# Designed miniproteins, single chains, part 14

Each design is a single chain, and the fold is of that chain. pLDDT is the mean over its residues in the fold that is shown.

## One batch from the design tools (miniprotein)

Design m486
Fold by ESMFold2-Fast:
Structure m486 (fold): chain A 67 residues (1-67)
Amino acid sequence: VEEVTELLDKAREAIRAGNYDEAIEYVRKAGELAGQPELADKAAEAIRSGNVKEAIDLLHELGNRAL
């Protein structure tokens, strides 16, 4: 849980900095650890499309579903 939260915090920081590729890597790893790869894929897609608000919402949902 804590490790997933740390990865999601790093993803949010990367999004804020405009480092979308880095954010996607953190999100995918968090999704793998949380057992929610499909939700992580949706978040990564939102990041790629520049839909920051949707991406942040999906990161929050991913954290809530973490172990």
Scores: mean pLDDT 80

Design m487
Fold by ESMFold2-Fast:
Structure m487 (fold): chain A 59 residues (1-59)
Amino acid sequence: SMLDRIVELAKEANALPDEEARERALELVSQAYEAAVAGDTARAEEYLRKAEELIREAK
């Protein structure tokens, strides 16, 4: 589910070695959560995609 995906990405973001990348990824995940709670699934998916991309590039 979307909430499970948000939790998983938050864990991955917290594990990033670079502080700046970690903070950016966590911000994107937080924005995705807010959008999901508001019922805006399209915006939530956009933020999750950006977070996934940033996490991938920072690994």
Scores: mean pLDDT 85

Design m488
Fold by ESMFold2-Fast:
Structure m488 (fold): chain A 60 residues (1-60)
Amino acid sequence: MKPSEEEIKKVAEEAGKLMAEGKLEEAQKLVEEFIKKYKMSDEEGQELSLLALEYAEKLL
C-alpha cells in the first residue's frame, strides 16, 4: 500500500524530532520500518530521509 503525503510528512517530522533530540537510532528505526511497511523504493526512502533531516535542522 502506498503511503499518503500526510503519513510521509508525519513520519519525517517524528524522525526529525528524534534526530534533533540526539535519538539517532530511534529515528533510523522509525524511517526503516516505514520504508519496509510501504515497500518504498531506494529513491523514495532517500527522499524521506532528506525530509526528516530538513525537519531536524529546523529544530536545531
Scores: mean pLDDT 81

Design m489
Fold by ESMFold2-Fast:
Structure m489 (fold): chain A 75 residues (1-75)
Amino acid sequence: SKEERFKILKEIEKLVQETAEKVLASGDEEKEEKMRKLAEEVQKKVEELVKNNASVKEFEELLRETKKKLDEILA
């Protein structure tokens, strides 16, 4: 349970970081601003889930939502 939550958390962090790097490399200032805001929102949600000892399902839901929003920024 804790190990599964930690793996999902690392996957979220990795996806956010990799997308941020791609956006920065693109030089698209609008995408950079969207990415900055999304990174802040995701970080806050992660902190809340960790603080509340949230379930694996809740971390999986955050991962799915984060992937969707990252894909929208990259489009």
Scores: mean pLDDT 85

Design m490
Fold by ESMFold2-Fast:
Structure m490 (fold): chain A 80 residues (1-80)
Amino acid sequence: LEEAKRLAEEALRAAKAGKAEEAARLAEEAAEAARKAGAPEGIVRTLEYAAEAAKAGKTEEAAKALEAAIRMIEEEIKRR
């Protein structure tokens, strides 16, 4: 989960900088890392949604989804 969080934070920085393609790639990598770590489906889906928003050039929407995903990942880490 720590790797998924790191990638999601990098994706968020890219989205805030308006780097849609980089944000999409990093969000997809974060979703894959979350899936491999056995994260709840809600976290994976939120990261996938962020990647889709970024691919559509909606970097502000992607940033909001990434912030939500990061909060969910932090809560999951605390539960473990």
Scores: mean pLDDT 83

Design m491
Fold by ESMFold2-Fast:
Structure m491 (fold): chain A 79 residues (1-79)
Amino acid sequence: EVQRRLRELVDRFSDAVGAGDLAGAREYVEEAARLLEEAGRPEEAKRVREYGDKAIEAAAAGDWEATVRALVELARAAL
């Protein structure tokens, strides 16, 4: 259940970042981090927020290479 929901949220985050919907991306990151905290994984929740911030900032700056790297690290932390 939790892993399936986290995968859905990671996919939605990636889509939102790619579409330039940075507000939607922020909401998906916060929901994923909250689920990880509720599941007893606070370190992974912290990583998801940190890499989510990096991906959003890189996308806003037009740095696609940094955006992709941050998305990969976020997926590793969440999944």
Scores: mean pLDDT 84

Design m492
Fold by ESMFold2-Fast:
Structure m492 (fold): chain A 55 residues (1-55)
Amino acid sequence: SREKEMEVHNKANEIAKEKLDEALAKNPDMPREEQFKLYTKEFNEEYEKLLKEAE
């Protein structure tokens, strides 16, 4: 359902944000482009993982 898809999407976003925040804590001068690359990579990996767990 769309509701389940949104839950997976929101959870993946939350995990990706946490990972980005951790990376920024270690390297606060990280360029914006590198931040987007890291976020996108982490989001995609977590989204795929959570989709497999959901079904």
Scores: mean pLDDT 82

Design m493
Fold by ESMFold2-Fast:
Structure m493 (fold): chain A 61 residues (1-61)
Amino acid sequence: SMDRENQLEASRHLQEALRALRAGDEEAARAHVRRAGDHLGFSDAQTEWIFDQLRAAAARE
């Protein structure tokens, strides 16, 4: 289904965002979170919230 394909693509982008954050590349991480949000139909506010959550997660591990 289209929902499944979009979820898989979003998941890949979120994984790359977390990897970029751990490498200190916040610009690349923001781009990946934005692409994930596009696939899931998220608002800009929802996309920014997800970025903040991943940033916090990357800082802990």
Scores: mean pLDDT 84

Design m494
Fold by ESMFold2-Fast:
Structure m494 (fold): chain A 56 residues (1-56)
Amino acid sequence: SELKKKLLELIGEILREIGDILDAERAGDEEAKKKAEERLKELKEELKKVEKEIEE
């Protein structure tokens, strides 16, 4: 289903951003960390929307 495909894609993007946050933190790059955290926040909001649609 399209919702399952979107869920899988969002999970993959979330994992990538978590990796980017960890890499930026290790490098001491606060700007890169902040940008990755902002992207992660947006992806989590999209994930909540998809979860709501699946639970209906």
Scores: mean pLDDT 83

Design m495
Fold by ESMFold2-Fast:
Structure m495 (fold): chain A 55 residues (1-55)
Amino acid sequence: MMERKTETIPVEAPSAEEAAETARESFERRGARVLSVEVDEAAKTATVTYEEEVA
């Protein structure tokens, strides 16, 4: 079964593009499929929506 989750993480990057890429890469490395990333530069957070396959 696929389960959709949303997680907000702190990011330290000089640009929103780098923050989004770092967040996506981190979640993909653990086997999650990233659907969207929203970066809030003022708050220094990234909100990641992703799907994980439950075996």
Scores: mean pLDDT 77

Design m496
Fold by ESMFold2-Fast:
Structure m496 (fold): chain A 82 residues (1-82)
Amino acid sequence: KRAELLERLIEAHRRGAPAEEIFALLEELHRLSSEELDERAEELARELEELWRERPLPPETLEEIEALARRRREERARRRAL
């Protein structure tokens, strides 16, 4: 449910959720197959873009998300090497 995940991500961002929680929601969105967005999902995506523009994630949170993303990429690379 793309709209449900977008709503959770918007709520997490607004309440200043931990980087790990935000990253987990982003990973779930990334795992979803490329499907056409319904009207509600498009609406929520615009709200999220506006929120990120007006109130970007704190630099510390962004750094933690980047670190988590790097760790995930390294884990995938190590699996490929096996």
Scores: mean pLDDT 71

Design m497
Fold by ESMFold2-Fast:
Structure m497 (fold): chain A 66 residues (1-66)
Amino acid sequence: SMEELEKLRKEITRFIGEQLRRLGDALQEQLELLKAGKITQEEADERLKELSKELVKEIKEFEKSL
């Protein structure tokens, strides 16, 4: 039904928004730490790689809930 599609659209939009915010916050934090000389490029890359794995897992879990 149209109502079920609208509900699904809202749930997907909310989920995507939450994941994008997490990614943006992590990128900003890593950039600030790099600029301050508190971490290496390799450490920043490893943190973002770790976050990428977490996001993929959460996307797959969300897909299974549909």
Scores: mean pLDDT 84

Design m499
Fold by ESMFold2-Fast:
Structure m499 (fold): chain A 100 residues (1-100)
Amino acid sequence: SVTQSPSHLTVPVGQPATLTYTLSTPDDHMDWLHQHPGQPPVLLISNGTERAPGVSDRIVGSGSGTTYTLTLTAVQPEDAGTYLGQSGQGVSGQGTQLSV
């Protein structure tokens, strides 16, 4: 019932990156998480658009209902890792691996 794309993305430092999370049924409880290898996931965006405290303003969540987008406006080395969209009661996308 969910699709996250792309599965893999390689982006040069300073360039934008865009990830999409698509639902078959509308849900406003959509979160974006970032995980480095060997570490627990960290919340970036809650409810599709609300940036978590301490998260860079380069990271923007947008969308509503069935389509949500995470935009990194200027990718930095620390942005590398896995991005995971989640919605509802623990429904997760497949994840996006970002290489910088």
Scores: mean pLDDT 82

Design m500
Fold by ESMFold2-Fast:
Structure m500 (fold): chain A 107 residues (1-107)
Amino acid sequence: MKSLEEIAQEMLNTDLTREEAIAKLDELRQVLKEKYPDSPYLPEFEAAFDRLKAALEQLTDEQVNEIVRDLARVILHLLKTYTDPEVLVRGLVGALRAAIARAEEAK
């Protein structure tokens, strides 16, 4: 399985279809669960992830790429800035919530 950084870099540097973007989010979810299995924030992450996927299904490929690229930039920044797993996972939940808000506004 790819690292969180590798998946985020692919999201940032590749033009994805809506289906491909959702698949990349599923890869991120699995890698995060494998890397931080004991995090108390995983249920919040899973709920935010499911909500983001549902919001993206209503958007065009162009809108999806804009949102997932912004999400990827935030993920890469968090990975570079924080080494504490709890701070990282909490930050990722915040990043997903921001992406959800943007996706729901783009309807």
Scores: mean pLDDT 82

Design m501
Fold by ESMFold2-Fast:
Structure m501 (fold): chain A 55 residues (1-55)
Amino acid sequence: SMEEIEKVVKETNEELARLIARGDKENVPATTLTAEALRKIGEGVDRILELKRAA
């Protein structure tokens, strides 16, 4: 449903915000942060596609 998709988008955005905050505190390299961000975005996209197939 759209509500489940919206929840996935919100949760993915919240995880990205936490990743950025952690990176600032721990001086994580930008390349590492970019790779982790892309992975989380990919996971969110996969979840959305799964929900669309189940509908």
Scores: mean pLDDT 81

Design m502
Fold by ESMFold2-Fast:
Structure m502 (fold): chain A 80 residues (1-80)
Amino acid sequence: SHMERLEKRVEEIRKRVDELEAQLNASLAAGDKQAARDYVIEIGALATLVEILAVGDPSLKPVADEFRARADAAEARYNA
């Protein structure tokens, strides 16, 4: 169903954000600011994608808010 496809897509995005956050933290610990910047950009792009999906499906609003908060936190960690 459409809902099952949407739930699976959100789960795939969540797994990717989890991976990117781990890679961001590792890059920051290693002093690799170039890699860290690229991970922050990708996390932000995924947050934007979920926000676009939430315009078409308002039930995704809490997920969109979650990923935006995670993107903001990633940017804050990078800029610290």
Scores: mean pLDDT 88

Design m503
Fold by ESMFold2-Fast:
Structure m503 (fold): chain A 56 residues (1-56)
Amino acid sequence: LPRLKPIEPKNFEEEVRISLLRMAEGASKAAGLSDEEIIKTIEEMAKKLGLEVELE
């Protein structure tokens, strides 16, 4: 399963945005989505939140 790479927040606002991204990751996995669908969900949420993220 794809994993969101650990992200160190620069400030509290970024920490909140990262938490929302982590929720999207967890929800996608809990819903039983495929690896490709999980990646797409994470990327869509990251774009919506203005975050640049890596997967591992």
Scores: mean pLDDT 74

Design m504
Fold by ESMFold2-Fast:
Structure m504 (fold): chain A 116 residues (1-116)
Amino acid sequence: AATLTESGGGTYAEGGSVTLSAKVSGLDFSRATVFWYRQAPGQPRQLLAFGGGVLRTMLPEDRRDRVSASVDTAAQTAYLTLSNLTKADTATYFAQALDPIKGILVWGQGVQVTVV
Protein backbone atom coordinates (compact mmCIF):
# COMPACT_ATOMS: atom_id res chain seq x y z
CA ALA A 1 0.00 0.00 0.00
CA ALA A 2 1.04 3.62 -0.43
CA THR A 3 2.52 5.38 2.63
CA LEU A 4 3.36 8.96 3.52
CA THR A 5 5.75 9.58 6.44
CA GLU A 6 6.04 13.09 7.90
CA SER A 7 8.93 14.53 9.93
CA GLY A 8 10.15 17.86 11.30
CA GLY A 9 7.70 18.32 14.18
CA GLY A 10 8.89 19.72 17.49
CA THR A 11 9.17 22.88 19.58
CA TYR A 12 10.52 26.04 17.93
CA ALA A 13 11.20 29.63 18.98
CA GLU A 14 9.23 32.66 17.71
CA GLY A 15 11.12 34.28 14.82
CA GLY A 16 12.74 30.95 13.89
CA SER A 17 12.01 28.64 10.95
CA VAL A 18 11.11 24.99 10.40
CA THR A 19 11.11 22.69 7.38
CA LEU A 20 8.65 19.80 7.47
CA SER A 21 9.09 16.82 5.15
CA ALA A 22 6.71 14.21 3.74
CA LYS A 23 8.27 11.11 2.17
CA VAL A 24 5.95 9.15 -0.13
CA SER A 25 6.24 5.48 -1.12
CA GLY A 26 4.02 3.05 -3.02
CA LEU A 27 2.83 5.51 -5.69
CA ASP A 28 4.34 7.30 -8.71
CA PHE A 29 5.44 10.63 -7.25
CA SER A 30 6.20 12.10 -10.72
CA ARG A 31 2.42 12.35 -11.40
CA ALA A 32 1.25 12.76 -7.78
CA THR A 33 -0.32 15.90 -6.39
CA VAL A 34 0.83 16.78 -2.86
CA PHE A 35 -1.25 18.85 -0.43
CA TRP A 36 -0.16 20.49 2.85
CA TYR A 37 -2.73 21.28 5.55
CA ARG A 38 -2.63 23.04 8.91
CA GLN A 39 -4.98 22.33 11.82
CA ALA A 40 -4.77 24.65 14.84
CA PRO A 41 -6.51 23.62 18.10
CA GLY A 42 -10.27 24.12 17.81
CA GLN A 43 -10.06 25.06 14.09
CA PRO A 44 -10.79 23.20 10.82
CA ARG A 45 -8.01 21.95 8.54
CA GLN A 46 -6.76 24.73 6.25
CA LEU A 47 -5.09 24.02 2.89
CA LEU A 48 -1.68 25.75 2.78
CA ALA A 49 -0.10 24.51 -0.46
CA PHE A 50 -0.62 22.01 -3.28
CA GLY A 51 0.88 20.87 -6.56
CA GLY A 52 3.09 18.36 -8.35
CA GLY A 53 6.60 19.51 -9.20
CA VAL A 54 5.85 23.11 -8.10
CA LEU A 55 3.65 23.71 -5.05
CA ARG A 56 1.48 26.83 -4.86
CA THR A 57 0.48 28.44 -1.58
CA MET A 58 -3.20 29.01 -0.72
CA LEU A 59 -2.47 31.68 1.91
CA PRO A 60 -3.13 35.43 1.57
CA GLU A 61 -0.30 37.27 -0.22
CA ASP A 62 0.94 38.93 3.00
CA ARG A 63 1.72 35.44 4.44
CA ARG A 64 3.15 33.84 1.26
CA ASP A 65 6.66 35.18 2.00
CA ARG A 66 6.59 33.16 5.27
CA VAL A 67 5.40 29.87 3.74
CA SER A 68 7.16 27.99 0.95
CA ALA A 69 6.62 24.51 -0.44
CA SER A 70 8.66 22.33 -2.78
CA VAL A 71 9.06 18.74 -3.95
CA ASP A 72 12.05 16.55 -4.73
CA THR A 73 10.65 14.05 -7.23
CA ALA A 74 13.81 11.86 -7.23
CA ALA A 75 13.67 11.55 -3.40
CA GLN A 76 9.83 11.25 -3.46
CA THR A 77 9.71 13.90 -0.73
CA ALA A 78 7.66 17.10 -0.33
CA TYR A 79 8.77 19.99 1.91
CA LEU A 80 6.93 22.79 3.69
CA THR A 81 9.02 25.63 5.17
CA LEU A 82 7.55 28.04 7.73
CA SER A 83 9.65 31.17 8.31
CA ASN A 84 9.45 33.97 10.91
CA LEU A 85 7.40 31.71 13.21
CA THR A 86 4.69 33.14 15.46
CA LYS A 87 2.69 31.41 18.22
CA ALA A 88 -0.22 31.31 15.73
CA ASP A 89 1.81 28.73 13.72
CA THR A 90 1.32 26.23 16.60
CA ALA A 91 -0.69 23.48 14.91
CA THR A 92 -0.67 19.94 13.56
CA TYR A 93 0.52 19.87 9.93
CA PHE A 94 -0.69 17.14 7.56
CA ALA A 95 0.52 16.10 4.12
CA GLN A 96 -1.57 14.18 1.59
CA ALA A 97 -0.55 12.64 -1.75
CA LEU A 98 -2.90 11.78 -4.62
CA ASP A 99 -2.18 9.68 -7.72
CA PRO A 100 -5.17 10.66 -9.90
CA ILE A 101 -4.50 7.97 -12.54
CA LYS A 102 -4.57 5.02 -10.11
CA GLY A 103 -6.96 6.72 -7.65
CA ILE A 104 -4.49 6.25 -4.76
CA LEU A 105 -4.81 8.78 -1.94
CA VAL A 106 -2.60 8.63 1.17
CA TRP A 107 -2.45 10.83 4.29
CA GLY A 108 0.55 11.42 6.54
CA GLN A 109 0.26 10.88 10.28
CA GLY A 110 0.54 14.61 11.02
CA VAL A 111 3.36 16.38 12.86
CA GLN A 112 2.89 18.78 15.76
CA VAL A 113 4.68 22.15 15.61
CA THR A 114 4.72 24.15 18.86
CA VAL A 115 6.02 27.74 18.84
CA VAL A 116 7.14 29.14 22.21
Scores: mean pLDDT 80

Design m505
Fold by ESMFold2-Fast:
Structure m505 (fold): chain A 77 residues (1-77)
Amino acid sequence: KTIVLEEAIKKLEEATQKALEEARRRGDEEQARKIEEDEAIFKRLRELQELLEKGIDPEKVQEELKKIAAEIREKEE
């Protein structure tokens, strides 16, 4: 369902933004760089959500988005 994916994407975005701000405040340039690289992948997640809304291979798109969101949640918890 689109709502579930939207929540997963939102969680990923919030976690990434928070981690990036913390890394920059600590002066951890290496960690900040890694987070910025993950941001490029995050942008692809938004594109996948659009594909899902158009009904293009929704099952595969949804599973992929959930896996990435779950990884972020594990690091957050």
Scores: mean pLDDT 69

Design m506
Fold by ESMFold2-Fast:
Structure m506 (fold): chain A 95 residues (1-95)
Amino acid sequence: REVQAQILIDLGRYYEKQGDFEKALEYYEEALKLFPSADVYLQLGRLYYRKGEYEKAIEWYEKAIELDPDNTYARKLLAEAYRKLGEFEKAEEVL
């Protein structure tokens, strides 16, 4: 299941690079159903961030941090999303 989820994440990244965000989202959601992981939550967050949906990106980054509270990279991405919304105080709090 973990290996299958990783293949789906790789397919999601492939379609995301092609600009096919709908296909990317479908593959990331399938990966999440097979094997929930901080990585799949981060990829979902990054997908929404690239779409300009910063509030949704924040929700997914928070889920990644719930699975791995010491994930400095996830906290950095969360802070960047808060900065895009102009929420600089919240961005500082998560670092």
Scores: mean pLDDT 83

Design m507
Fold by ESMFold2-Fast:
Structure m507 (fold): chain A 91 residues (1-91)
Amino acid sequence: PMVRVEALVLGEDEAVLTATGPDPRAAAEAAKRAAEEEGGEARAVADEASGVGGVYATGLDEEKARETAERAAKLAAEAAGGEGEASVRRV
């Protein structure tokens, strides 16, 4: 199974993380945890029907958002027994 996590950096301290994969709830929780570990605040949303998990995070600059996406992809991939990919884009 493949897990993908994309971080969209909306500003200097605001980002949206989107995760797709076999367990969107676990992926959203991994992203929330990773954002909190980087010193941010995060709210996780998982949508089982669409296969997409989302997290809105504040207090993360671009570098921290990148590290958050990479860590979330790794944690979610480990939980799913598969591979993870992370990407970061600035809006």
Scores: mean pLDDT 77

Design m508
Fold by ESMFold2-Fast:
Structure m508 (fold): chain A 90 residues (1-90)
Amino acid sequence: GEELKKKALEYLEKAREALKKGDVESALEYIDKALDYAEKLLKAGDKEGAKEIAERALELAMEVMKVAESLENILRAIGLALRAIGILLD
């Protein structure tokens, strides 16, 4: 449980660093990886850990939507935001 949460937090930190550098594509990939770990936390019964990761992933996906210049990257960010909302509603 704790190792999965640690991995998710590491990917969220990498996503934030990528956004600071203007690397939207890497930020999207790292948010996707963090949400994969959030889904694994849900399956493992760590509902609170999964929601913590999903909330932070949602914030980062919304930041991507503000700075993304391509329709493809905006749609990818929307997809990630919807995945995070799904975890938060579970």
Scores: mean pLDDT 89

Design m509
Fold by ESMFold2-Fast:
Structure m509 (fold): chain A 68 residues (1-68)
Amino acid sequence: SMKEEKEKEAVKLIEEMIKSGEIDEEKLERIAKLVVEVNPSLSLEEARQGVLNAIEAAKKAAANPDLL
């Protein structure tokens, strides 16, 4: 399904940014657009902020397993 494909692409791009340790603005913009396509009630800005928050949360969880 289109939603599953978009979710998989978004997850892959998020994982790539987490693994690289770098926030790529182009990848972030693409992820935000994919998130909006899956959740059309969200604005691009809300989706972008949500992605940034998710990446930061994942980094913190990896650095401190007690937060899991």
Scores: mean pLDDT 77

Design m510
Fold by ESMFold2-Fast:
Structure m510 (fold): chain A 61 residues (1-61)
Amino acid sequence: SPLDALKQQYIDTALRYKRLVKPSPEEQEAVIRQLVARAKQEHGWSDEEAEALEKELREAL
């Protein structure tokens, strides 16, 4: 679905950042929060959709 494709783009962005920067756990949590907030702002996602992205980001990272 279009939503799944957008979630994957955010996950890929986070994984690239982790690989290049090697953030601390605290910095990684900040990145997750920023990406979720950005997705809500850019796409008008519901809280449920944002929570799903947050969960998938935590599982991928």
Scores: mean pLDDT 83

Design m511
Fold by ESMFold2-Fast:
Structure m511 (fold): chain A 73 residues (1-73)
Amino acid sequence: AEPTPEQTERDSRIVKAANKVANAKSAEERVDILLEEGFPLEVGRAIVESLYANGDITKEEYEEILKLLEERA
């Protein structure tokens, strides 16, 4: 099935947000980026999980980001 224009734009926003999160230097900044983009908690968690799986963040950073995201979302 062909993605809708809205779905394609959303997917592009997710990729851009993931890059911003990867380049951020603190868990607080990473959570702020995800919340400012207005992603649902599930999407934010998926982005952070993907970054950890790719080695862009440490396990400790991953756990701290998830904790803050769940507490603030």
Scores: mean pLDDT 75

Design m512
Fold by ESMFold2-Fast:
Structure m512 (fold): chain A 71 residues (1-71)
Amino acid sequence: MDEIRGKFTKLVSKIVEAIDAGDLKAAEEYLEKLKEYLRKAVEEGKLTEEQAKGMEDAAERLYKAKLAEKA
């Protein structure tokens, strides 16, 4: 769990950094990598589908909120 949380936090930080830099394409690519990572973690039995969905939803909400600030 802790390694997954660490990777999740790192990817979320990359999304925020990209949005703050105005690189919306990079932000979208990091969000997609985060979603892919969570799906693989579920397939490997490291996360439940519910846990992964909660983390994905949290990242998407943050992404959309940050985009609204830059619009």
Scores: mean pLDDT 81

Design m513
Fold by ESMFold2-Fast:
Structure m513 (fold): chain A 60 residues (1-60)
Amino acid sequence: ASAAARAEAARLATQAVGAVLRDGDVARAERLLAEAEARDPAMGPGARRALALARAEWEA
């Protein structure tokens, strides 16, 4: 991926985690994460783990 694609993927992944932590909006987070993975597939496992931790924190 280009540097621009990696930067955009990181931005989208950050927004996905934020959507869960602020609003509990898992559906929006999943859409943002899918867009991030499309731009940088290598971030998928890390971003999925971060989303799972954010979901656990919201549900606590």
Scores: mean pLDDT 79

Design m514
Fold by ESMFold2-Fast:
Structure m514 (fold): chain A 64 residues (1-64)
Amino acid sequence: MKEKIIEAVKYLAEQGLLDKETAEEFIKRINEAKSQEELNKAIHELVNTLDDAGRDAFAEYLEK
């Protein structure tokens, strides 16, 4: 799961839906998450950072 989320964040940056610097920060936070609760918090903050197009692309990537 964690690896697929990191790949999704990289995909968002490649599509220009998330700033590269912000994407790298979230990838670091996801990698450093020690518990499911910390991971869920990082994902929630990521989703809140994305616009509607970014949220749609993120959801679509995770469904595959």
Scores: mean pLDDT 81

Design m515
Fold by ESMFold2-Fast:
Structure m515 (fold): chain A 92 residues (1-92)
Amino acid sequence: SELEKKAKELFEKALELVKEAAEAAKKGDYETAYKKLKEADKKAQEAAELVKKLIEEGKTEKAKELATKFMTEVREIVSENKEALEEALAKV
């Protein structure tokens, strides 16, 4: 399904941007970290709209799988980089 593929690609791009934000934050580049987090949020929102369409098409389990995987991976990155990411958000 093109819809599933597009949602997966958008979540993967959002996750990559969160990882890049964490790396920038660890280096003290809070401006870049914040910019990357904003881009990640935009991609995640676009993916969420496609997840909603998957649910409307009756693909609820696939939608749940995609969203759960993304949420789990974001939680791991945030947990590993909590101090740096909180600092980035506080300074911009």
Scores: mean pLDDT 84

Design m516
Fold by ESMFold2-Fast:
Structure m516 (fold): chain A 72 residues (1-72)
Amino acid sequence: SMEELEAQIAEYQARIREDPNDAEAMYNLGKAYAELGRLAEAVLAYRGALEVDPNFEEARKALEEVRKKLGI
C-alpha cells in the first residue's frame, strides 16, 4: 500500500542519516520511490547507492530502467 511504502521511505531515510554509507538502504529507498512513481527521487537514491558501492549491480540495473522511463 502507499502507506507502507511511505513508512519504508521514512525508515530508510532515517537509516541513511545514521549511516551515510548504507548502500542497501539507498537502493531500497530507490525501489520504494520507483514503486510510488517518484522516478526522479528514485534516480537520486540509486545514484547514491552506486556512489557508495560502484559494483552494486542491482542498483545499476534499476537506475538504467528508471532513466529509460524518464527519457533519460
Scores: mean pLDDT 88

Design m517
Fold by ESMFold2-Fast:
Parts: C-alpha cells; structure tokens; sequence
Structure m517 (fold): chain A 66 residues (1-66)
C-alpha cells in the first residue's frame, strides 16, 4: 500500500502548510541571526587574544631590559 505518512511539510490544506512554513522560516532566521552573532564574537576573541599576547610580550621585554 502507499505510505500513510510523508516526509517534509506536505499538507492538503493551504492554511496548515502556511503555518508550518512560517514556523520553519522563523526558526531558520533565528539560527542565521545566532550564527552571525557567533562569528562576530569569534572575530572579537581573536583580536583580543592577539592584543593580549602583544601586550604581554612588550611587558616581558621591558622587564628583561631593566
């Protein structure tokens, strides 16, 4: 017999399909926004790490010179 259930949001009525698609689109937009935020944080962390290492190196060189 034909399968009773189908994968993906396949509904017979448009109202039900619209609701499902709206939820999926909203969820995807939230994920994209979160990913964008994570990239900004990661980029900031790299800059901070580099600045910290440079500062520590400078301090150590001054101490060694004195």
Amino acid sequence: MRPMTRASPVVTDEAGREASESTVQRSRAAIEAAEKKMREIDDGEKANLEAGLAAERAVREVEERE
Scores: mean pLDDT 67

Design m518
Fold by ESMFold2-Fast:
Structure m518 (fold): chain A 60 residues (1-60)
Amino acid sequence: MDGAEALKLLNEVAEELRSLKHLTEKEIALVLQELYEELLKASEEEAPAIVERRLAELKA
């Protein structure tokens, strides 16, 4: 997908991840970097499912 649209989704994810007290800023940065690379390779239709899956894994 487009990099600007991916960054918009990453900002929303970053806020959600920072609400998770067990994650450090370094761990959050790594997750966001991995998610950004995955979103760039994905279609816009796939992006919501990718984000939801990643957030569910981190909340468990």
Scores: mean pLDDT 78

Design m519
Fold by ESMFold2-Fast:
Structure m519 (fold): chain A 65 residues (1-65)
Amino acid sequence: MEEEIWAEVREALLLIRYAITKKALERGDFSDADKDIETFKELARARPELSEEAQELIDKVEKAK
């Protein structure tokens, strides 16, 4: 149960970070670019269905750095 609850919390936090980072990219705010890339890589591992979107955002952040 503890492990299961933590997995759900971690997944929710990754999704929240993903949404925040998308808004930051819209504003041209790249101050946390390296951490954002790492977060998207983790999200792609946890949610394969989002891996394509995550990779596109990684590419945008990398080009904007």
Scores: mean pLDDT 68

Design m520
Fold by ESMFold2-Fast:
Structure m520 (fold): chain A 84 residues (1-84)
Amino acid sequence: SMAVEATYKAIKIILENGSEEERLNLVLAGVRSTDPAFIAAFVKALLDSEFSREELERIAKILAGSTNPALQALRAELEARIAA
């Protein structure tokens, strides 16, 4: 939907141009979200983004606090990127 696409673009802008603190706060907001549209955009934006090993490890640790299946699947993919 248009709302998911707009949210995806906004998240990507923060991930590509934001400070380390802004990117961290975005990940924390993602884990706290109960909005399925935001979570869908968030998961796709993180999968489509490049991170340092240190950022991947930090994000994976934050995502470990989530019981949401989509965020757990995202964590597994990011952990696979750390192992590669």
Scores: mean pLDDT 85

Design m521
Fold by ESMFold2-Fast:
Structure m521 (fold): chain A 56 residues (1-56)
Amino acid sequence: SGAENSKLIFEYEKAKINNDEETKEELYEKLPEHAKLTLENSELGIAGKREEVRNL
């Protein structure tokens, strides 16, 4: 379970980096709820940091 979830998260992040929207959405739906929450928190942190840099 843990190893499979780690692989799904890795594949999801890889799809995000490659701008593969289709694969990203498919992988997101396969993730358990706690992994989805972790990714959302991570993405919000990255988005906030990106906005701060843009305003410099």
Scores: mean pLDDT 67

Design m522
Fold by ESMFold2-Fast:
Structure m522 (fold): chain A 78 residues (1-78)
Amino acid sequence: MAMREALVRALQERLGMSREDAEEVAAYALGERSGSSEAVKKAQERLRELGYKIVGPIDGYAGTSLRLALAELVQESL
């Protein structure tokens, strides 16, 4: 999926995540998985370091705030 590939690339290039962690974050962000994830926590922390205010709490849950921040990250990476 083009959107998934763009998200995985942005997570690796801008957040410095491994491909495995980036693919896991993408799965949670796209609703393919539910619950908490350590890879999602790493993404939340690194997005906050880049100045994304709408990440929400660093809890490992892919909520609306995280999904909006990831959409912005992908747009800026295109």
Scores: mean pLDDT 79

Design m523
Fold by ESMFold2-Fast:
Structure m523 (fold): chain A 69 residues (1-69)
Amino acid sequence: MKAPKLKELKLTKNADGTLTVESAKFSKTEISDEEFAEISRKLAEQVRASGTAELKLEDDEDLPLAKPS
């Protein structure tokens, strides 16, 4: 079976190290198994780095330029 293209995805890492899928939406456009694996790999890296992962096609600018260091 072919995987549909991801449109929206939100993941949250729990305190016990498990992952919760908050939301997932798919487009009618199909993607290859290789593309699906690549997306999964990127999401896993994001969760590892920040504890959450989010993918959305909407809003080209979702980054407020106001981060203290």
Scores: mean pLDDT 60

